# Ledger of designs, part 1: designed miniproteins, single chains, continued (4)

All scores and structures are predictions.

Each design is a single chain, and the fold is of that chain. pLDDT is the mean over its residues in the fold that is shown.

## One batch from the design tools (miniprotein)

Design m12001
Fold by ESMFold2-Fast:
Structure m12001 (fold): chain A 88 residues (1-88)
Amino acid sequence: MDNKELIDEFLKLVEEYAKLIVEKALEEIKAGKGTHTEEEVLKKYAEEMEKVKELAEKWLEEGVDPAVLEEWVAQAKEALEKAKKLME
């Protein structure tokens, strides 16, 4: 597996995780349980996704140790699975 495939997998996992977190936050806001506004949630989401995209672009340009990248992918998978269980 090359770094591009691992980076693509990482980005896909982060996008799925972020979507679930945003959907849950928006549901809590609509139910009157959230502490943030819809605008604040969407703005934070956009800012965090831009940072993730910048990190991925840097890894593609400068290179990254595959072991470090595999660790990021593993952490993203674990976070996504935990988020899915909390939303079921």
Scores: mean pLDDT 78

Design m12002
Fold by ESMFold2-Fast:
Structure m12002 (fold): chain A 112 residues (1-112)
Amino acid sequence: MFVERDGELLEAREERDVVTEGPDRTVLTHSFSVDGLSVRIELTLYKDGRFVLRLEVTHPTVRIGHSEFEAEVDVSTEEGRRAYEELAAALRAAATSRFDGLRGEIIREARA
């Protein structure tokens, strides 16, 4: 994974992907460290097509920023997919506003 910071591409360290499958949902967690910041992206996919995105950015000593958006949208519809795109953009904007130029990759998956 790569992260853009102030126009520079930085390679993430300590990258970890965790998939937790449950009867009603799948939780995808991607975590990494970059330049002393710890980043955690969590995507919860419900079997009925709803999803929730969470983004947490922390520092080892002090929490530098916390951004959490929680919304349930049906990604099997065009309207739900558009709501997903808007939510993902809002999450990215919120993360970037805390750390100018620091961006993460967000999983984008929709049901057919």
Scores: mean pLDDT 55

Design m12003
Fold by ESMFold2-Fast:
Structure m12003 (fold): chain A 68 residues (1-68)
Amino acid sequence: SKRFEEAKKKLLELSNGSEYVTAEQAVRAGEILGFSDKAIQVAKWVVESNGGRATAEEAALALVLGDL
């Protein structure tokens, strides 16, 4: 979806091309793109549950699914 692609792009920008994003980067992407507080918390939990890092795709999916 468009919202998933926008989230993924922003996460890749914030990670400076890193394979993985941090919880802080996931929170910031969600805030910049206007995701709900619920979506931001879901993305944060996904990253933290995976040892403090997740792929941009995983974090973007968590933001989009959390905003449903």
Scores: mean pLDDT 86

Design m12004
Fold by ESMFold2-Fast:
Structure m12004 (fold): chain A 92 residues (1-92)
Amino acid sequence: SAAEEALAELIRELLKEVNPELYKEASEEDLRELAKIAVQYGWQPPLSAEQVAELREIIAESESVEELKEKLREAGLERAVKELEEAVRKAI
């Protein structure tokens, strides 16, 4: 999809800038899988400046492609959980 293509390119550029060691290890297949996971977990382009900053930090902290996949899922789930907690708090 266009969203997955846009995220794959953004992830590639961020890897080059903030995690060049991981960039050298990541294949084109890895980039496609990362973009697919990101879209599935709510990273919908165009990303806000805040979302780009969060993605940049996640990429910088990751030691492997598998860790990066997990951090992308965790960030998406945390956002969903916070939304649910806020909805419950307002209902009380």
Scores: mean pLDDT 82

Design m12005
Fold by ESMFold2-Fast:
Structure m12005 (fold): chain A 95 residues (1-95)
Amino acid sequence: MPSLKELIEKIANLLSEEEKELLKKIALNSTNVSEEDAQKFKDFLLNNPELTKLLAEFYELARKLSDEEQRKVGIYFLSTLLGLSEEEARKLLEA
């Protein structure tokens, strides 16, 4: 069975540096995301069906976890995917 950690690592490996920077920009500026950045992200997901499938599998597994475990997985997901420190990822989730 793929673990949540394995799924997160697979998702991270599918992203280019430019795509990671776009996601980081969206995550850190969630209240001020431009329409252009939001459109680029949607287009990216539409052009990467394997990424969308892995994200769906991640969501289905994560939703079965306790709130504490979901938080830990979320921190690991954001730090691995966006190159954030654990502290930065924690602040983003606690905002």
Scores: mean pLDDT 73

Design m12006
Fold by ESMFold2-Fast:
Structure m12006 (fold): chain A 80 residues (1-80)
Amino acid sequence: SEEERRRAALQAIADKFNEELSKVVDELMKEGKTGEEIREAVKKYFDENEERYRAELLAAGVPQEEADELIELFKKIIDD
């Protein structure tokens, strides 16, 4: 169904982005970086890749307002 395809596309986008963030964290941990340094690097990575993530959400059929809310939610989670 179209709903199943949209769900799969959204999950793939989320999985890809989480994989990218996990690689950033993993590399910094291997370098002996601390939680504060890791948090700052994750925030920077998200800021630099925010527009790409938004574009992928929009391409998957997510409304602009919902895509913006998801981006703001991720920023809040990273800050916590």
Scores: mean pLDDT 79

Design m12007
Fold by ESMFold2-Fast:
Structure m12007 (fold): chain A 75 residues (1-75)
Amino acid sequence: MEELKQETAAALALGLQEGNEELVRQASAALEELGVSGEEAIAALEKFAEKHPEAVEALKINLEEAVALLREHFA
């Protein structure tokens, strides 16, 4: 469950960073189904980055920018 929240938060962050509206829509809906929003989504992304730094680099996720984009998305 927690790992799925982390992976889904990373997918939302990637979609927001790339401007991929379909990925943003799908990942946002998945996080809502999991009961995850706002600060919990940010915490999940940060935990994903801690556990999978190579995946973050491969996906080209800028963690600081992604956190800012998540805050704007959930505001």
Scores: mean pLDDT 82

Design m12008
Fold by ESMFold2-Fast:
Structure m12008 (fold): chain A 60 residues (1-60)
Amino acid sequence: SMELEEQARRGIELAEKALAEGDAAAGATSGYHAAVLGRQAGNEELEKRGRELYERGLAA
């Protein structure tokens, strides 16, 4: 679970960086993966943050 949470946090960081750099597709992809990993880890906050980044990438 801690390993999945760490991977989810890295995915969130990558998604945030990609969106900040204007790479909407990379932001959406990393956000989606982070949401899946957060869900698998049972960490609702990480799942929610990943999903938010996924949705922002799709909206860009």
Scores: mean pLDDT 88

Design m12009
Fold by ESMFold2-Fast:
Structure m12009 (fold): chain A 88 residues (1-88)
Amino acid sequence: SPLVEVSDKLLEVLELVGIKERILSASELSEALLKAILKLKLRDPENGNIVNVSGTLLGELVGVDEFDLRDPTPIAKALQENTTEVEL
């Protein structure tokens, strides 16, 4: 899989889960974002598919107060705006 370089904004989110690398695979990046959601306990207690990100660095990155994990669009858009493909 191609590697991506993360923006400074996305790197701040990754640092919340101890990741300081700027160049990651797409799978490593997806795993890191899920770890951030779990570590910050952002999942709604009544509906675990809803993520409440208001007032967080992840909310600033995604540009919304909440999103549904079953809709890939908010995260995919944020990643597209905050990553560049690395030429091999």
Scores: mean pLDDT 79

Design m12010
Fold by ESMFold2-Fast:
Structure m12010 (fold): chain A 87 residues (1-87)
Amino acid sequence: ITSVFEEVKELLRQHSQNLSTSKYIAARLKLIALDHELKIENYLEALKIVQDLLLEEKEKPEPNEDLVERLQELSTLLLQQVEEQLT
C-alpha cells in the first residue's frame, strides 16, 4: 500500500502540469486526506478517496494511464484491507 501510494503521489505531481490550478489543488487536498486516513488505518475512507481520484482521472479527455493503473492497484489493495477488517 505505502509504495503504491508513493507512486500515485509522484504520478499526480508529474501529471499536475496538465491540470488547471483548481483541479490540482483539489487533487492535492485529496492526497493529504488519503495519507491521513491511511495513517489511522481508516481503509474504508481511504478507498472512497482513491475511487474519487480514479473517477476524476478517467473522466479527463486524456487520462494518465499510469496514474489510472496505480489508482486501480491501490483501490484493490484497500478493498482487501476493508474486507479483512469487516470479517
Scores: mean pLDDT 74

Design m12011
Fold by ESMFold2-Fast:
Structure m12011 (fold): chain A 62 residues (1-62)
Amino acid sequence: SGAEEVRERARELQERHPDITDETIESLAYSVEKLGHPPEHLIRSVESWVETGVGVGYFEPP
């Protein structure tokens, strides 16, 4: 569920920000499924990265 949510929301961001690769999306899904990271926090981290060029929290930029 959380991983599906992250994939859908990351795909939506990818449409506007092609820098978000398919590998990045799968890495986010893995973080939710295997590491228990919160989907909302991961999506906010990606949004911060594409807006500022700096990754924060649980997200490591490619």
Scores: mean pLDDT 73

Design m12012
Fold by ESMFold2-Fast:
Structure m12012 (fold): chain A 93 residues (1-93)
Amino acid sequence: MLAEEGLRLAREGAELGEKSKTIEGARKAADLVDEGARLLAEAGVLPEHVAGSYAGLARIGAGVGEAINDGEGGARGVAEAGRNLVEAAEEAR
């Protein structure tokens, strides 16, 4: 189901962010969280504004990491945003 796919991608993004030490890994993790958030909003699990906020936080984490040349810090920021998205989605259903 669309909601399960969104949740799966958000979890994969959080896991990749937790394990990654590179700017490229942080970006890939943020892309997964963004896609997960989009699918969760499309499935009606979360309002678009709420899902978009978590996706925005993931993108900001990756972007800040790139700007200060801290891929690990950026990836951890993405992981936190992804975990928070997963928790919000699980509580909403």
Scores: mean pLDDT 86

Design m12013
Fold by ESMFold2-Fast:
Structure m12013 (fold): chain A 96 residues (1-96)
Amino acid sequence: MAAGERIAEATRRLMEAAGYPEEEIEEAAELAREADTETALVHAEAAELLLAGDELAARELLLRAQLERAEKNGDEETKKRAEEELAKLRAEREAR
Protein backbone atom coordinates (compact mmCIF):
# COMPACT_ATOMS: atom_id res chain seq x y z
CA MET A 1 0.00 0.00 0.00
CA ALA A 2 1.09 3.63 -0.49
CA ALA A 3 1.86 4.23 3.21
CA GLY A 4 3.74 0.93 3.43
CA GLU A 5 5.90 1.86 0.43
CA ARG A 6 6.86 5.16 2.08
CA ILE A 7 7.82 3.34 5.30
CA ALA A 8 9.84 0.81 3.30
CA GLU A 9 11.77 3.65 1.61
CA ALA A 10 12.47 5.38 4.95
CA THR A 11 13.61 2.06 6.43
CA ARG A 12 16.02 1.46 3.53
CA ARG A 13 17.56 4.94 3.90
CA LEU A 14 18.06 4.57 7.65
CA MET A 15 19.66 1.12 7.38
CA GLU A 16 21.88 2.12 4.44
CA ALA A 17 23.16 5.06 6.50
CA ALA A 18 23.89 2.64 9.37
CA GLY A 19 25.83 0.31 7.03
CA TYR A 20 23.58 -2.75 7.16
CA PRO A 21 23.88 -5.49 4.47
CA GLU A 22 21.48 -5.22 1.51
CA GLU A 23 19.74 -8.49 2.47
CA GLU A 24 18.86 -7.16 5.95
CA ILE A 25 17.72 -3.84 4.48
CA GLU A 26 15.33 -5.56 2.04
CA GLU A 27 13.97 -7.86 4.78
CA ALA A 28 13.21 -4.86 7.03
CA ALA A 29 11.67 -2.93 4.11
CA GLU A 30 9.42 -5.90 3.25
CA LEU A 31 8.20 -6.13 6.86
CA ALA A 32 7.47 -2.39 6.83
CA ARG A 33 5.56 -2.72 3.54
CA GLU A 34 3.26 -5.37 5.10
CA ALA A 35 2.10 -3.03 7.86
CA ASP A 36 -1.51 -1.85 7.85
CA THR A 37 -2.21 1.80 6.95
CA GLU A 38 -2.56 3.07 10.54
CA THR A 39 0.60 1.24 11.66
CA ALA A 40 2.49 2.38 8.54
CA LEU A 41 1.74 6.05 9.29
CA VAL A 42 2.96 5.71 12.89
CA HIS A 43 6.14 4.01 11.65
CA ALA A 44 6.70 6.84 9.13
CA GLU A 45 6.53 9.40 11.94
CA ALA A 46 8.84 7.26 14.11
CA ALA A 47 11.36 6.94 11.25
CA GLU A 48 11.35 10.73 10.82
CA LEU A 49 12.02 11.17 14.56
CA LEU A 50 14.93 8.70 14.30
CA LEU A 51 16.38 10.65 11.35
CA ALA A 52 16.16 13.78 13.53
CA GLY A 53 18.09 11.92 16.27
CA ASP A 54 15.17 11.55 18.71
CA GLU A 55 15.27 7.78 19.31
CA LEU A 56 13.39 7.96 22.63
CA ALA A 57 10.47 9.88 21.10
CA ALA A 58 10.33 7.38 18.20
CA ARG A 59 10.15 4.39 20.56
CA GLU A 60 7.52 6.10 22.74
CA LEU A 61 5.34 6.80 19.69
CA LEU A 62 5.53 3.16 18.56
CA LEU A 63 4.72 1.82 22.04
CA ARG A 64 1.69 4.13 22.38
CA ALA A 65 0.42 2.95 18.99
CA GLN A 66 0.84 -0.69 20.07
CA LEU A 67 -1.15 0.01 23.27
CA GLU A 68 -4.01 1.65 21.33
CA ARG A 69 -4.16 -1.19 18.80
CA ALA A 70 -4.05 -3.85 21.54
CA GLU A 71 -6.97 -2.15 23.32
CA LYS A 72 -9.01 -2.08 20.09
CA ASN A 73 -8.28 -5.77 19.45
CA GLY A 74 -8.75 -6.92 23.05
CA ASP A 75 -5.14 -8.18 23.19
CA GLU A 76 -4.42 -7.87 26.92
CA GLU A 77 -1.01 -9.60 26.65
CA THR A 78 0.31 -7.12 24.06
CA LYS A 79 -1.19 -4.22 26.04
CA LYS A 80 0.63 -5.32 29.22
CA ARG A 81 3.95 -5.72 27.38
CA ALA A 82 3.62 -2.31 25.73
CA GLU A 83 2.81 -0.68 29.10
CA GLU A 84 5.89 -2.32 30.69
CA GLU A 85 8.17 -1.23 27.82
CA LEU A 86 6.75 2.31 27.96
CA ALA A 87 7.52 2.46 31.71
CA LYS A 88 11.10 1.31 31.01
CA LEU A 89 11.44 3.95 28.27
CA ARG A 90 10.25 6.71 30.62
CA ALA A 91 12.79 5.59 33.23
CA GLU A 92 15.54 5.61 30.55
CA ARG A 93 14.50 9.13 29.47
CA GLU A 94 14.72 10.37 33.09
CA ALA A 95 18.20 8.81 33.45
CA ARG A 96 19.53 10.60 30.34
Scores: mean pLDDT 71

Design m12014
Fold by ESMFold2-Fast:
Structure m12014 (fold): chain A 70 residues (1-70)
Amino acid sequence: MSAFEVAAEKSRAHFESLSEERQKVLREVGETLRRIGDGLSKGLDLIAEGIRNGDQEKIEEGLRLIREGK
């Protein structure tokens, strides 16, 4: 009954508590990219495309372009 589901939920919550820390890192990166992207939209386009396609090198190229496009 609920006790069993509570035990399973606690197990899942334990792992999700660790994910919360990773989620904060992802938000920080996202915020940084949004601010930089005002004049560097082409770099953001590459990053978005890389994220959608799971292309890590494309993401790295986009980040490099943003950094250079200061």
Scores: mean pLDDT 66

Design m12015
Fold by ESMFold2-Fast:
Structure m12015 (fold): chain A 66 residues (1-66)
Amino acid sequence: MVKKLIEKLKEKGIEISENEAESILEAVKENPNPSDLEIEAIADALGISEEQAREIVELAREVLEE
């Protein structure tokens, strides 16, 4: 799952580490629909935009549904 998320994000021009991808998958597994404040927290933690953080969460949800 981690590698699948990383590959999908790389196709979108977003590069994250395996450790960051694992943390995101765990977070989305516990809460598939994070609030705007939680999206801001993810964006700040990863050093990315809120738009990119929303896309990461969406792709993580898709990967977890497979």
Scores: mean pLDDT 79

Design m12016
Fold by ESMFold2-Fast:
Structure m12016 (fold): chain A 69 residues (1-69)
Amino acid sequence: MDKEAEELAKRGLELIDQLQADPRLTPEQKALLDQVKQEIKEWQKQGKVEKLRETVKRLEDMLQAIKNG
């Protein structure tokens, strides 16, 4: 079992949950995050560690931008 893929997927899902809890996000942005959740789950099944790392970084950047804006 790819433990790194599992840990990255868990981190990504936690970041999306934090973003979706923010009232400043539009319904359209929240719907896009639901799509990203599905992609994270699929990439975890496929062991696509690099895709998961890239996605986690982008989600962290997005959360930081919202907190700083």
Scores: mean pLDDT 81

Design m12017
Fold by ESMFold2-Fast:
Structure m12017 (fold): chain A 111 residues (1-111)
Amino acid sequence: SLGSLLDDSSTITEATLLPLTLDYKLAGMDHVKEPAEEEVGFAVGKDASKYLPNFAELFGLEDSVILDLTLQAFLGPKNLAKMNETANLENVVAAQKGVFKIIEEVIEKKK
């Protein structure tokens, strides 16, 4: 599972950045997104040690919760909600694969 993979401290240190942005404005028909007023980022790599307790807490959760939080971090909560509302399984599957691929690629890019 994603949580099990990222629970290892060495894996967490080399994992991806997880930005969590709060969409505070309703998108119009053109889906224009304003920048979030509050942004929570979890940095991994050189400065990862500052964020390890937050990663351990995040990635100690069930896979479904981790996936939802990870998708929110990359897509934003409104985009995730729209995806769920449309019942577009293809988009959900594509987003899941994209997020896991990014995490795996970051882990593989060891210096």
Scores: mean pLDDT 39

Design m12018
Fold by ESMFold2-Fast:
Structure m12018 (fold): chain A 70 residues (1-70)
Amino acid sequence: SSAAREAAAEEVRRLLLEHGVSERKAESVAQAFRDATTREEALLLARLVGHELQDPALEAELRRIVDRYF
C-alpha cells in the first residue's frame, strides 16, 4: 500500500540521517523506497545503498525495514 511505502520511506530517511548521511541524500534514497513497487526492488535498493556508503550495518538495517513493509 502507499501508506506502507511512505512509512518505509520515513524510516529509511531517519536511519540514513542517524548514520551521518546528508539530508539531501537521505531524502533521495527515501524517495527511491517510496517508488519501489516490489520486495525485490526494495532489497536491491538496500544493497546498492549499503555498497555506495560502504556500510554493511546500514544495509542490514535497511533490509529489516524492507522485511517490515514489503
Scores: mean pLDDT 84

Design m12019
Fold by ESMFold2-Fast:
Structure m12019 (fold): chain A 58 residues (1-58)
Amino acid sequence: VEEAADKAVEKTLERNKAAGIELTPEQVENLRKGYRIAFENGVADEDHYAYLSAPEPA
């Protein structure tokens, strides 16, 4: 579960970097916590949680 959350954060950072968006360390930690909770509860994948925390590329 934790490994999946870490990978989801990495994917989100790569997508945001490609779109010219930089996340703060606090936003990154919030994403990691959110993904971990979501995966433990089986309610979301990395795409859904990334959109809630840092969605806007433009």
Scores: mean pLDDT 65

Design m12020
Fold by ESMFold2-Fast:
Structure m12020 (fold): chain A 59 residues (1-59)
Amino acid sequence: GAAAAREAQLRELVKLSNRLMDVLDDETAEKVISRLAELVQQGRVDEARKLADEAIEKA
């Protein structure tokens, strides 16, 4: 149902945030995580994942 999908989106955001915090400096991680949260709220989880992957690749 919709609730399960929402919970999965939040779990994905947490996983991406943890990866970014491990790889990036604090200031860069905060900026990327803020954008990820916005994308996840808009239902754009695939774009959030892509943004996180691109940020990690540049680190």
Scores: mean pLDDT 78

Design m12021
Fold by ESMFold2-Fast:
Structure m12021 (fold): chain A 86 residues (1-86)
Amino acid sequence: GLIEEAIRLAREAQRLAREGDIDRASELVLEAIKLLREAYPDNLEVQISEGMALIYIGLARLLGDPSLVAKGAELVIEAAEELLKK
């Protein structure tokens, strides 16, 4: 489903971030966010996680720090896993 695909993309983003690939990792985080938004467009937790992940991606690009993209990906995984519990 969309949630499981979002988790898969976000985990791949964490792997790419560990390899130092900010741009590719960021694209996968954005795709994962898009899938969660499509699955739960009116969910406040998803909206908060989207906003926070976008901030981390922006900071990663500004500072050249791929670990910040990994933090953004972790927030997306956490939100997706909470949705799977419902």
Scores: mean pLDDT 86

Design m12022
Fold by ESMFold2-Fast:
Structure m12022 (fold): chain A 100 residues (1-100)
Amino acid sequence: MSQEELVEEALELVEKLLVGLYTLGSERRFDTARALADRLTAKLLEVLKQLSEEDKERVLEEFERMVERFLAHARKTFDEETYRWMAEQAERALRAMREA
């Protein structure tokens, strides 16, 4: 794949991760949501290994913006316990990508 296609794949995986956390977390399927997040994070890390440093930074910056929008929406939508759990999972994924 081209670098552009890899960037698009990485961003699609980020979107799937956040949508998965939202959907499964809202249903209180926390174990299933964590397993999905871990699997998608592993796939993201494999895609990041194939990206240039510049494209890795671009993906990370967009992921940070997506997480901010996700958490702002989740905070208004869910109870405090569910929100804190979702925030923890999103931040764990973001940290893993920053350390890649």
Scores: mean pLDDT 83

Design m12023
Fold by ESMFold2-Fast:
Structure m12023 (fold): chain A 80 residues (1-80)
Amino acid sequence: GMSSITLTLDTTKLTLDEIIELVEKALKEYDVVVLNNIPEGLAAVLKAELERRLGVETELKPSDIPGHVDLVITRPESWK
């Protein structure tokens, strides 16, 4: 079965590059990484940069918090 992890990140204290490094590290151990409750503007930038830099597939899903989304990131087959 696919392995998954949910990361709750303090996006006010992390740079874009630090978030991408954390996701890349987690994707080495898990098939799917979920960043929960990300501000929607930051999530759009993260989606674009993760897809561009890592070649991952990403999906934005509604969050329980208004103005926030969950970013679902799937490990690419090319990393196997």
Scores: mean pLDDT 84

Design m12024
Fold by ESMFold2-Fast:
Structure m12024 (fold): chain A 64 residues (1-64)
Amino acid sequence: SAKEVADELRRLVFDEHKSVSEAAKEVGVSPKVATALIQSDGDVRKAAKFAGLSVGALSKELKK
């Protein structure tokens, strides 16, 4: 559910006025992955490319 994680990150940043680092901590992902998910609008392949990870590594981080 990369899309659900991206939507929660955007809610924390835009509605709650938190930093990307704070939103990443609350969701349980690294700030790099949080930035990648926001930029890719939850597209797993694009987010993995932006974060410099494989799709499998990104998916494992999202399932924590």
Scores: mean pLDDT 79

Design m12025
Fold by ESMFold2-Fast:
Formats: structure tokens, C-alpha cells, sequence
Structure m12025 (fold): chain A 98 residues (1-98)
């Protein structure tokens, strides 16, 4: 499964984050961070992919909106979630080589 699978997962996570931002902003921040990590790796692999760019921009905007209300610990967890998303995307791309 290639870039399209990563973009689909990122979009689904971002949609869920947008739904949760009023009820659970901490979970929304983490989901947006994972989506941003996934989308950034997808965009690095496919720089002309408009959907990946739009997902990344929306995820980063949502993170910027939610961060001021987050604790330092929650912000660190969001960074870890972003890195986790990026690592997951790299794994998917490696598997797609086969």
C-alpha cells in the first residue's frame, strides 16, 4: 500500500480530530499530530500531491489552534504522535516497494 493509503489514513484522523476538538481537545491535538506526520512523509514522497498538502496545512492549523490550551506534557505527547505518524508512513512506503 502506497502514498494513497497514507493520505487516506491521515484524512480520516484529521476528520476525527476536527470532530473531537470541542469535546476532547487533548485527543484532537494528538490525532491532528499523527495526521500531520503521515501527510508530511506522503508529501515528501509525492511533492505534487495536492490532497497531502491540504491535509498537512489543515492539521498544522488545528495543532496551532489547540496548542495554546495544552500543557507542556500534552505538547510533548503531540510531538511524539507526530513522529509516530511519520515512522508509520515510512513503514508503509517500504512495504509498498515489495
Amino acid sequence: MAVEEIIREARELLERAEELKEKDPVEALKLAAVAAGLAKVALHHAPDNEEAREILERAEELIKELEPSASEEEKREAVAAYVGGAIRAIGVLIDAEL
Scores: mean pLDDT 84

Design m12026
Fold by ESMFold2-Fast:
Structure m12026 (fold): chain A 63 residues (1-63)
Amino acid sequence: MREEVERRIAEAEELAKDPDLAPVGRGEQLFWRGYLESPEKAEEAHREAAEMARAAVAAMEAA
């Protein structure tokens, strides 16, 4: 799991290079660092974060 979280952080850094996704990428980096501290709680947070991220992207495109 820790290796997967590190991989997700690297993917979030790559997303931050895209100007349209930079805010989401930075937020994901901070969120994934939380997984390393609290993995059990992070499983529930993952589901909520994925839905919120999708909604945020949709809102940005709709605006």
Scores: mean pLDDT 68

Design m12027
Fold by ESMFold2-Fast:
Structure m12027 (fold): chain A 69 residues (1-69)
Amino acid sequence: MLTPMQATALAHAFRLYGLGKVSEALELLDRLSERAPEAGLARQAVEASSAGDIDKAGDYLEELGKRLT
């Protein structure tokens, strides 16, 4: 279960990715994933998306959504 601070960090990582700051987003998600496995799914989604694998990115985001609900 994510703490409120971890959830905020996860949201910030996606904002960085949306701004094209892929390396910064991945670094933040990598550090967060050491304490929150859900951030590992987000990192895999960002990596898949940046590689052009939209289907795989969508699968990771769907699994992440299920774990956050």
Scores: mean pLDDT 80

Design m12028
Fold by ESMFold2-Fast:
Formats: structure tokens, C-alpha cells, sequence
Structure m12028 (fold): chain A 98 residues (1-98)
């Protein structure tokens, strides 16, 4: 299962960064999803939550986001540019309503 392999890679990356609590919560929450994109989305959301709660440093947050972005580019390199643009427009519209 590619999603399970991606989850284990993300958990290991977070453990290596000293983010043990976040890694454990990611493993638990990501079991509720069955896609690579779903696992990556859960990881990003948890990183934002932990940073907002002051549970991780700005340096840890940036390092984890950079590695998450690298992993997404590695695993989903076939995403069209238009698809990426549409997702970005959707995110901006969502943020305007929050």
C-alpha cells in the first residue's frame, strides 16, 4: 500500500526531527484516509496545528514543511500545472471565508 509506505516515511521524518508526539498523532489520524494525497494533507494540517499551539519551534515547523513538500514532489510529480493552480485558487478562496 503506497499510502501506508508514505505514512511510514513521514512518521520517520518527523521522528528524526524530534517531533515524536506529532509523528504518533499522524500515524493515528492518517489511518482514517487511504490515499497518498490524504496522508500528505493530514500531515500538513497537523504541522500547522502543532505550530499554532506552540508545541514545535519555527525551525522544526519549516524543516518539516520543506521535507513534506519534497516528498509530495517526489510522489506526485505527474500532477498537471493547471491542477496545481486550481488547488491553489481553491485554498485562497477557502482562506478568505475563514
Amino acid sequence: DLAEEVLERLVQMLEDLGLHDLAEELRREAKKVDSVSGVLAVAGGLLLQYYAQGKITPEQFRAALDRLDELEKELLPDLSEKGKENREIGRKNLLENL
Scores: mean pLDDT 73

Design m12029
Fold by ESMFold2-Fast:
Structure m12029 (fold): chain A 76 residues (1-76)
Amino acid sequence: EEERKKRIEKLVEEIYEALKTMAESLYNIDLERAKKLGDEELIKQVEADYKNILETIEKDKERMKESAYESFEKIR
């Protein structure tokens, strides 16, 4: 039981780590574009958006883990 719970948690972590990598890639593209335009307001917005995306990913990861735990507890 605990072994299966740990495996599910690891899979969730791997999925969200991939999402973070994608977010970082998009952030770098947007940041490069903003810097080429010399738009400091856009640079600030890109940085703020990236921070918000990372925060959302972390919250979703926690929710997913909690949902998996609830499903596991309800079986018992």
Scores: mean pLDDT 79

Design m12030
Fold by ESMFold2-Fast:
Structure m12030 (fold): chain A 94 residues (1-94)
Amino acid sequence: MAAAEAAAYREGYRLAREAIERAMAQPTPEEALAAAREGGEEIRRRILALPTDAQREAAAAGAALAVGEALAAGADRAVAEVLAEAIGEALASL
């Protein structure tokens, strides 16, 4: 990948990881899903703000990896699905 695409990938991974950690720190399932929706919308906005489709795809790939790793580590499936949907919506907008 070009340097800008590599940076976008790392940023997407970081944003998704932070969103999952924030959601999983919530005391109730309802608050966890609300945090996941807020995090997903932030991820979507940050991906779509990138200047090229290659950078947007790289950021989405990084975010998807973080969601997959968290799910494999036992994160809540509903939280993971909300974030995965937001990433998919960003990709569908390319």
Scores: mean pLDDT 87

Design m12031
Fold by ESMFold2-Fast:
Structure m12031 (fold): chain A 84 residues (1-84)
Amino acid sequence: MKEIEELKEKLKEAIKNKDSKEVRKNIAKLLILEGKTSEETAKKVLENFENKEPPPKEPELQEFIELANKIELEILNELRKEEL
């Protein structure tokens, strides 16, 4: 899917640039596009990070954070393999 590929490329660039805001934004867009989260859930998690609040305790928001961490790790592993 073209849009998912474009978001993954933007995510890779954000990770290379160490831009944590862009990383979170692009992961949120990717999860929404894949149907793994809602815009409402993504908005709440992004606002939580911007306000430097402690991690949310709601199960839906925790699941989002876990999925986001998995995607970031997968892209980091892909970038490391590209150096070989």
Scores: mean pLDDT 75

Design m12032
Fold by ESMFold2-Fast:
Structure m12032 (fold): chain A 74 residues (1-74)
Amino acid sequence: SALEKKLEELEKEIKKLIEEIKKSGNKEKELKAEILEGMWLLVYGVTKVVKGDLEEVIKFGEKVIKELKELLKE
């Protein structure tokens, strides 16, 4: 489905951004990125289990990507 493809794209982008932050060697940015990843995994996992609204998961994933991109700029 279109939603499943969008979730796969978001997951790939989140993983890519986290790896870029990790390569920076900045421990504070790494910790913030790990917290954002943990929140993403929790929201996605819970929504899957309860068969909740995947559009809300997509919105949250887009917010996580935005915050990870800001960490890379700082």
Scores: mean pLDDT 81

Design m12033
Fold by ESMFold2-Fast:
Structure m12033 (fold): chain A 77 residues (1-77)
Amino acid sequence: AALSEEQTKVLLKEVAKEYMTTPAKDTAKRAAILSRLQDVDLEQAREIAGEMFKQGEIDLVTLVAIDELLKELKDRQ
C-alpha cells in the first residue's frame, strides 16, 4: 500500500538521520535502512524531500542524504 505524504515525510527524516550516522562500510545496517524505503515511490519521495527543503522543514545536509538514499535504491533495482 502507498504511504501517505505525512508518513513519507516522517520516514524520510528518520532514514536520512540513520543514514548520516551509519558508516558506509556497515553494509548490513545500510541494507536495513534501505529496506524501510521499499514501499516508497522514488519520484514522489524526491518531490516531497524537495518541498520539505523549500519549506524549511529539512536542511541541505538532510536533503543530500535523502537524495543519496533514493539514488542507492534506484541503482539496486
Scores: mean pLDDT 80

Design m12034
Fold by ESMFold2-Fast:
Formats: C-alpha cells, structure tokens, sequence
Structure m12034 (fold): chain A 100 residues (1-100)
C-alpha cells in the first residue's frame, strides 16, 4: 500500500542520515538530508528520473563506499516496493549518469 511505501522510505531515509552522520560528519549529513528528502519524495511519487538526479548529486558529497551503500539500500527498497524491473532500470540510469 502507499502507507507501507511511505513508512519504508522514511525509515530508510532516517537510517541513511544517521549512518552518514556517524561515518562522515553532521555537516555532510545535513547536506545529504536535503538530497535524501527529495529522493524520498521521488520514490513515493514514482518520479525515478528525479530520484536518479538526487542520488547522483548525493554521490558527489560522499566517499565512494558510502555512496555505494546508499545505492544498494535504495535498490533493495525499490525492488521490494516496486519490483526488480524498476530497481534495475533506476540502477542502470545511475550508472550511465556516473559515467558522464
């Protein structure tokens, strides 16, 4: 249901913000929070192009290992909520953008 998707998205967003705060800094966590808020709204609205744009911008703020962790967690959430085809399409778009 939409309520279950919203709950899952908000839970993941909070977990990622706390993890970034612990691994990097509070300042980077605040910058990441703005991008993660937009990404969360995009997932709920099925606006996957906006999701890709915000995740690519997030990768520029974070160490490679942490950006990879975020992508993995978002992929798992998309696969669970919208199915593997949607998760794979978003993942492919992220990879293409990172090569530019």
Amino acid sequence: SMEEIKEAVEKLKKELIEYIKKEVSEEKAKEAEELLDKAAEAIINKDFDTLVENLVELAKLLPRYLATYVYKKVYELLKEQYGEEVADEVGEKIQKKLQE
Scores: mean pLDDT 86

Design m12035
Fold by ESMFold2-Fast:
Structure m12035 (fold): chain A 76 residues (1-76)
Amino acid sequence: SEEELIREAERIYEETKKRVEEITDPQEKLEVLDEGLQRLGDILTEALQRGYERAAEYALRLIQELVRERNELLEE
């Protein structure tokens, strides 16, 4: 369901953020962010294929947040 995809996107985002906070090495942080982005991209693709507009918009917002964090690491 659309609500299940929204919850899965939230779970992926929160797990990714928690893992990044536990890591010290910048390269390992980038790898974890890239994994999270791939997983959220899969959710976005599924939401778009099913016509779940709310889930797609939410997944895209979370992707944008992880991209922002990834860019901040690259600027350090």
Scores: mean pLDDT 87

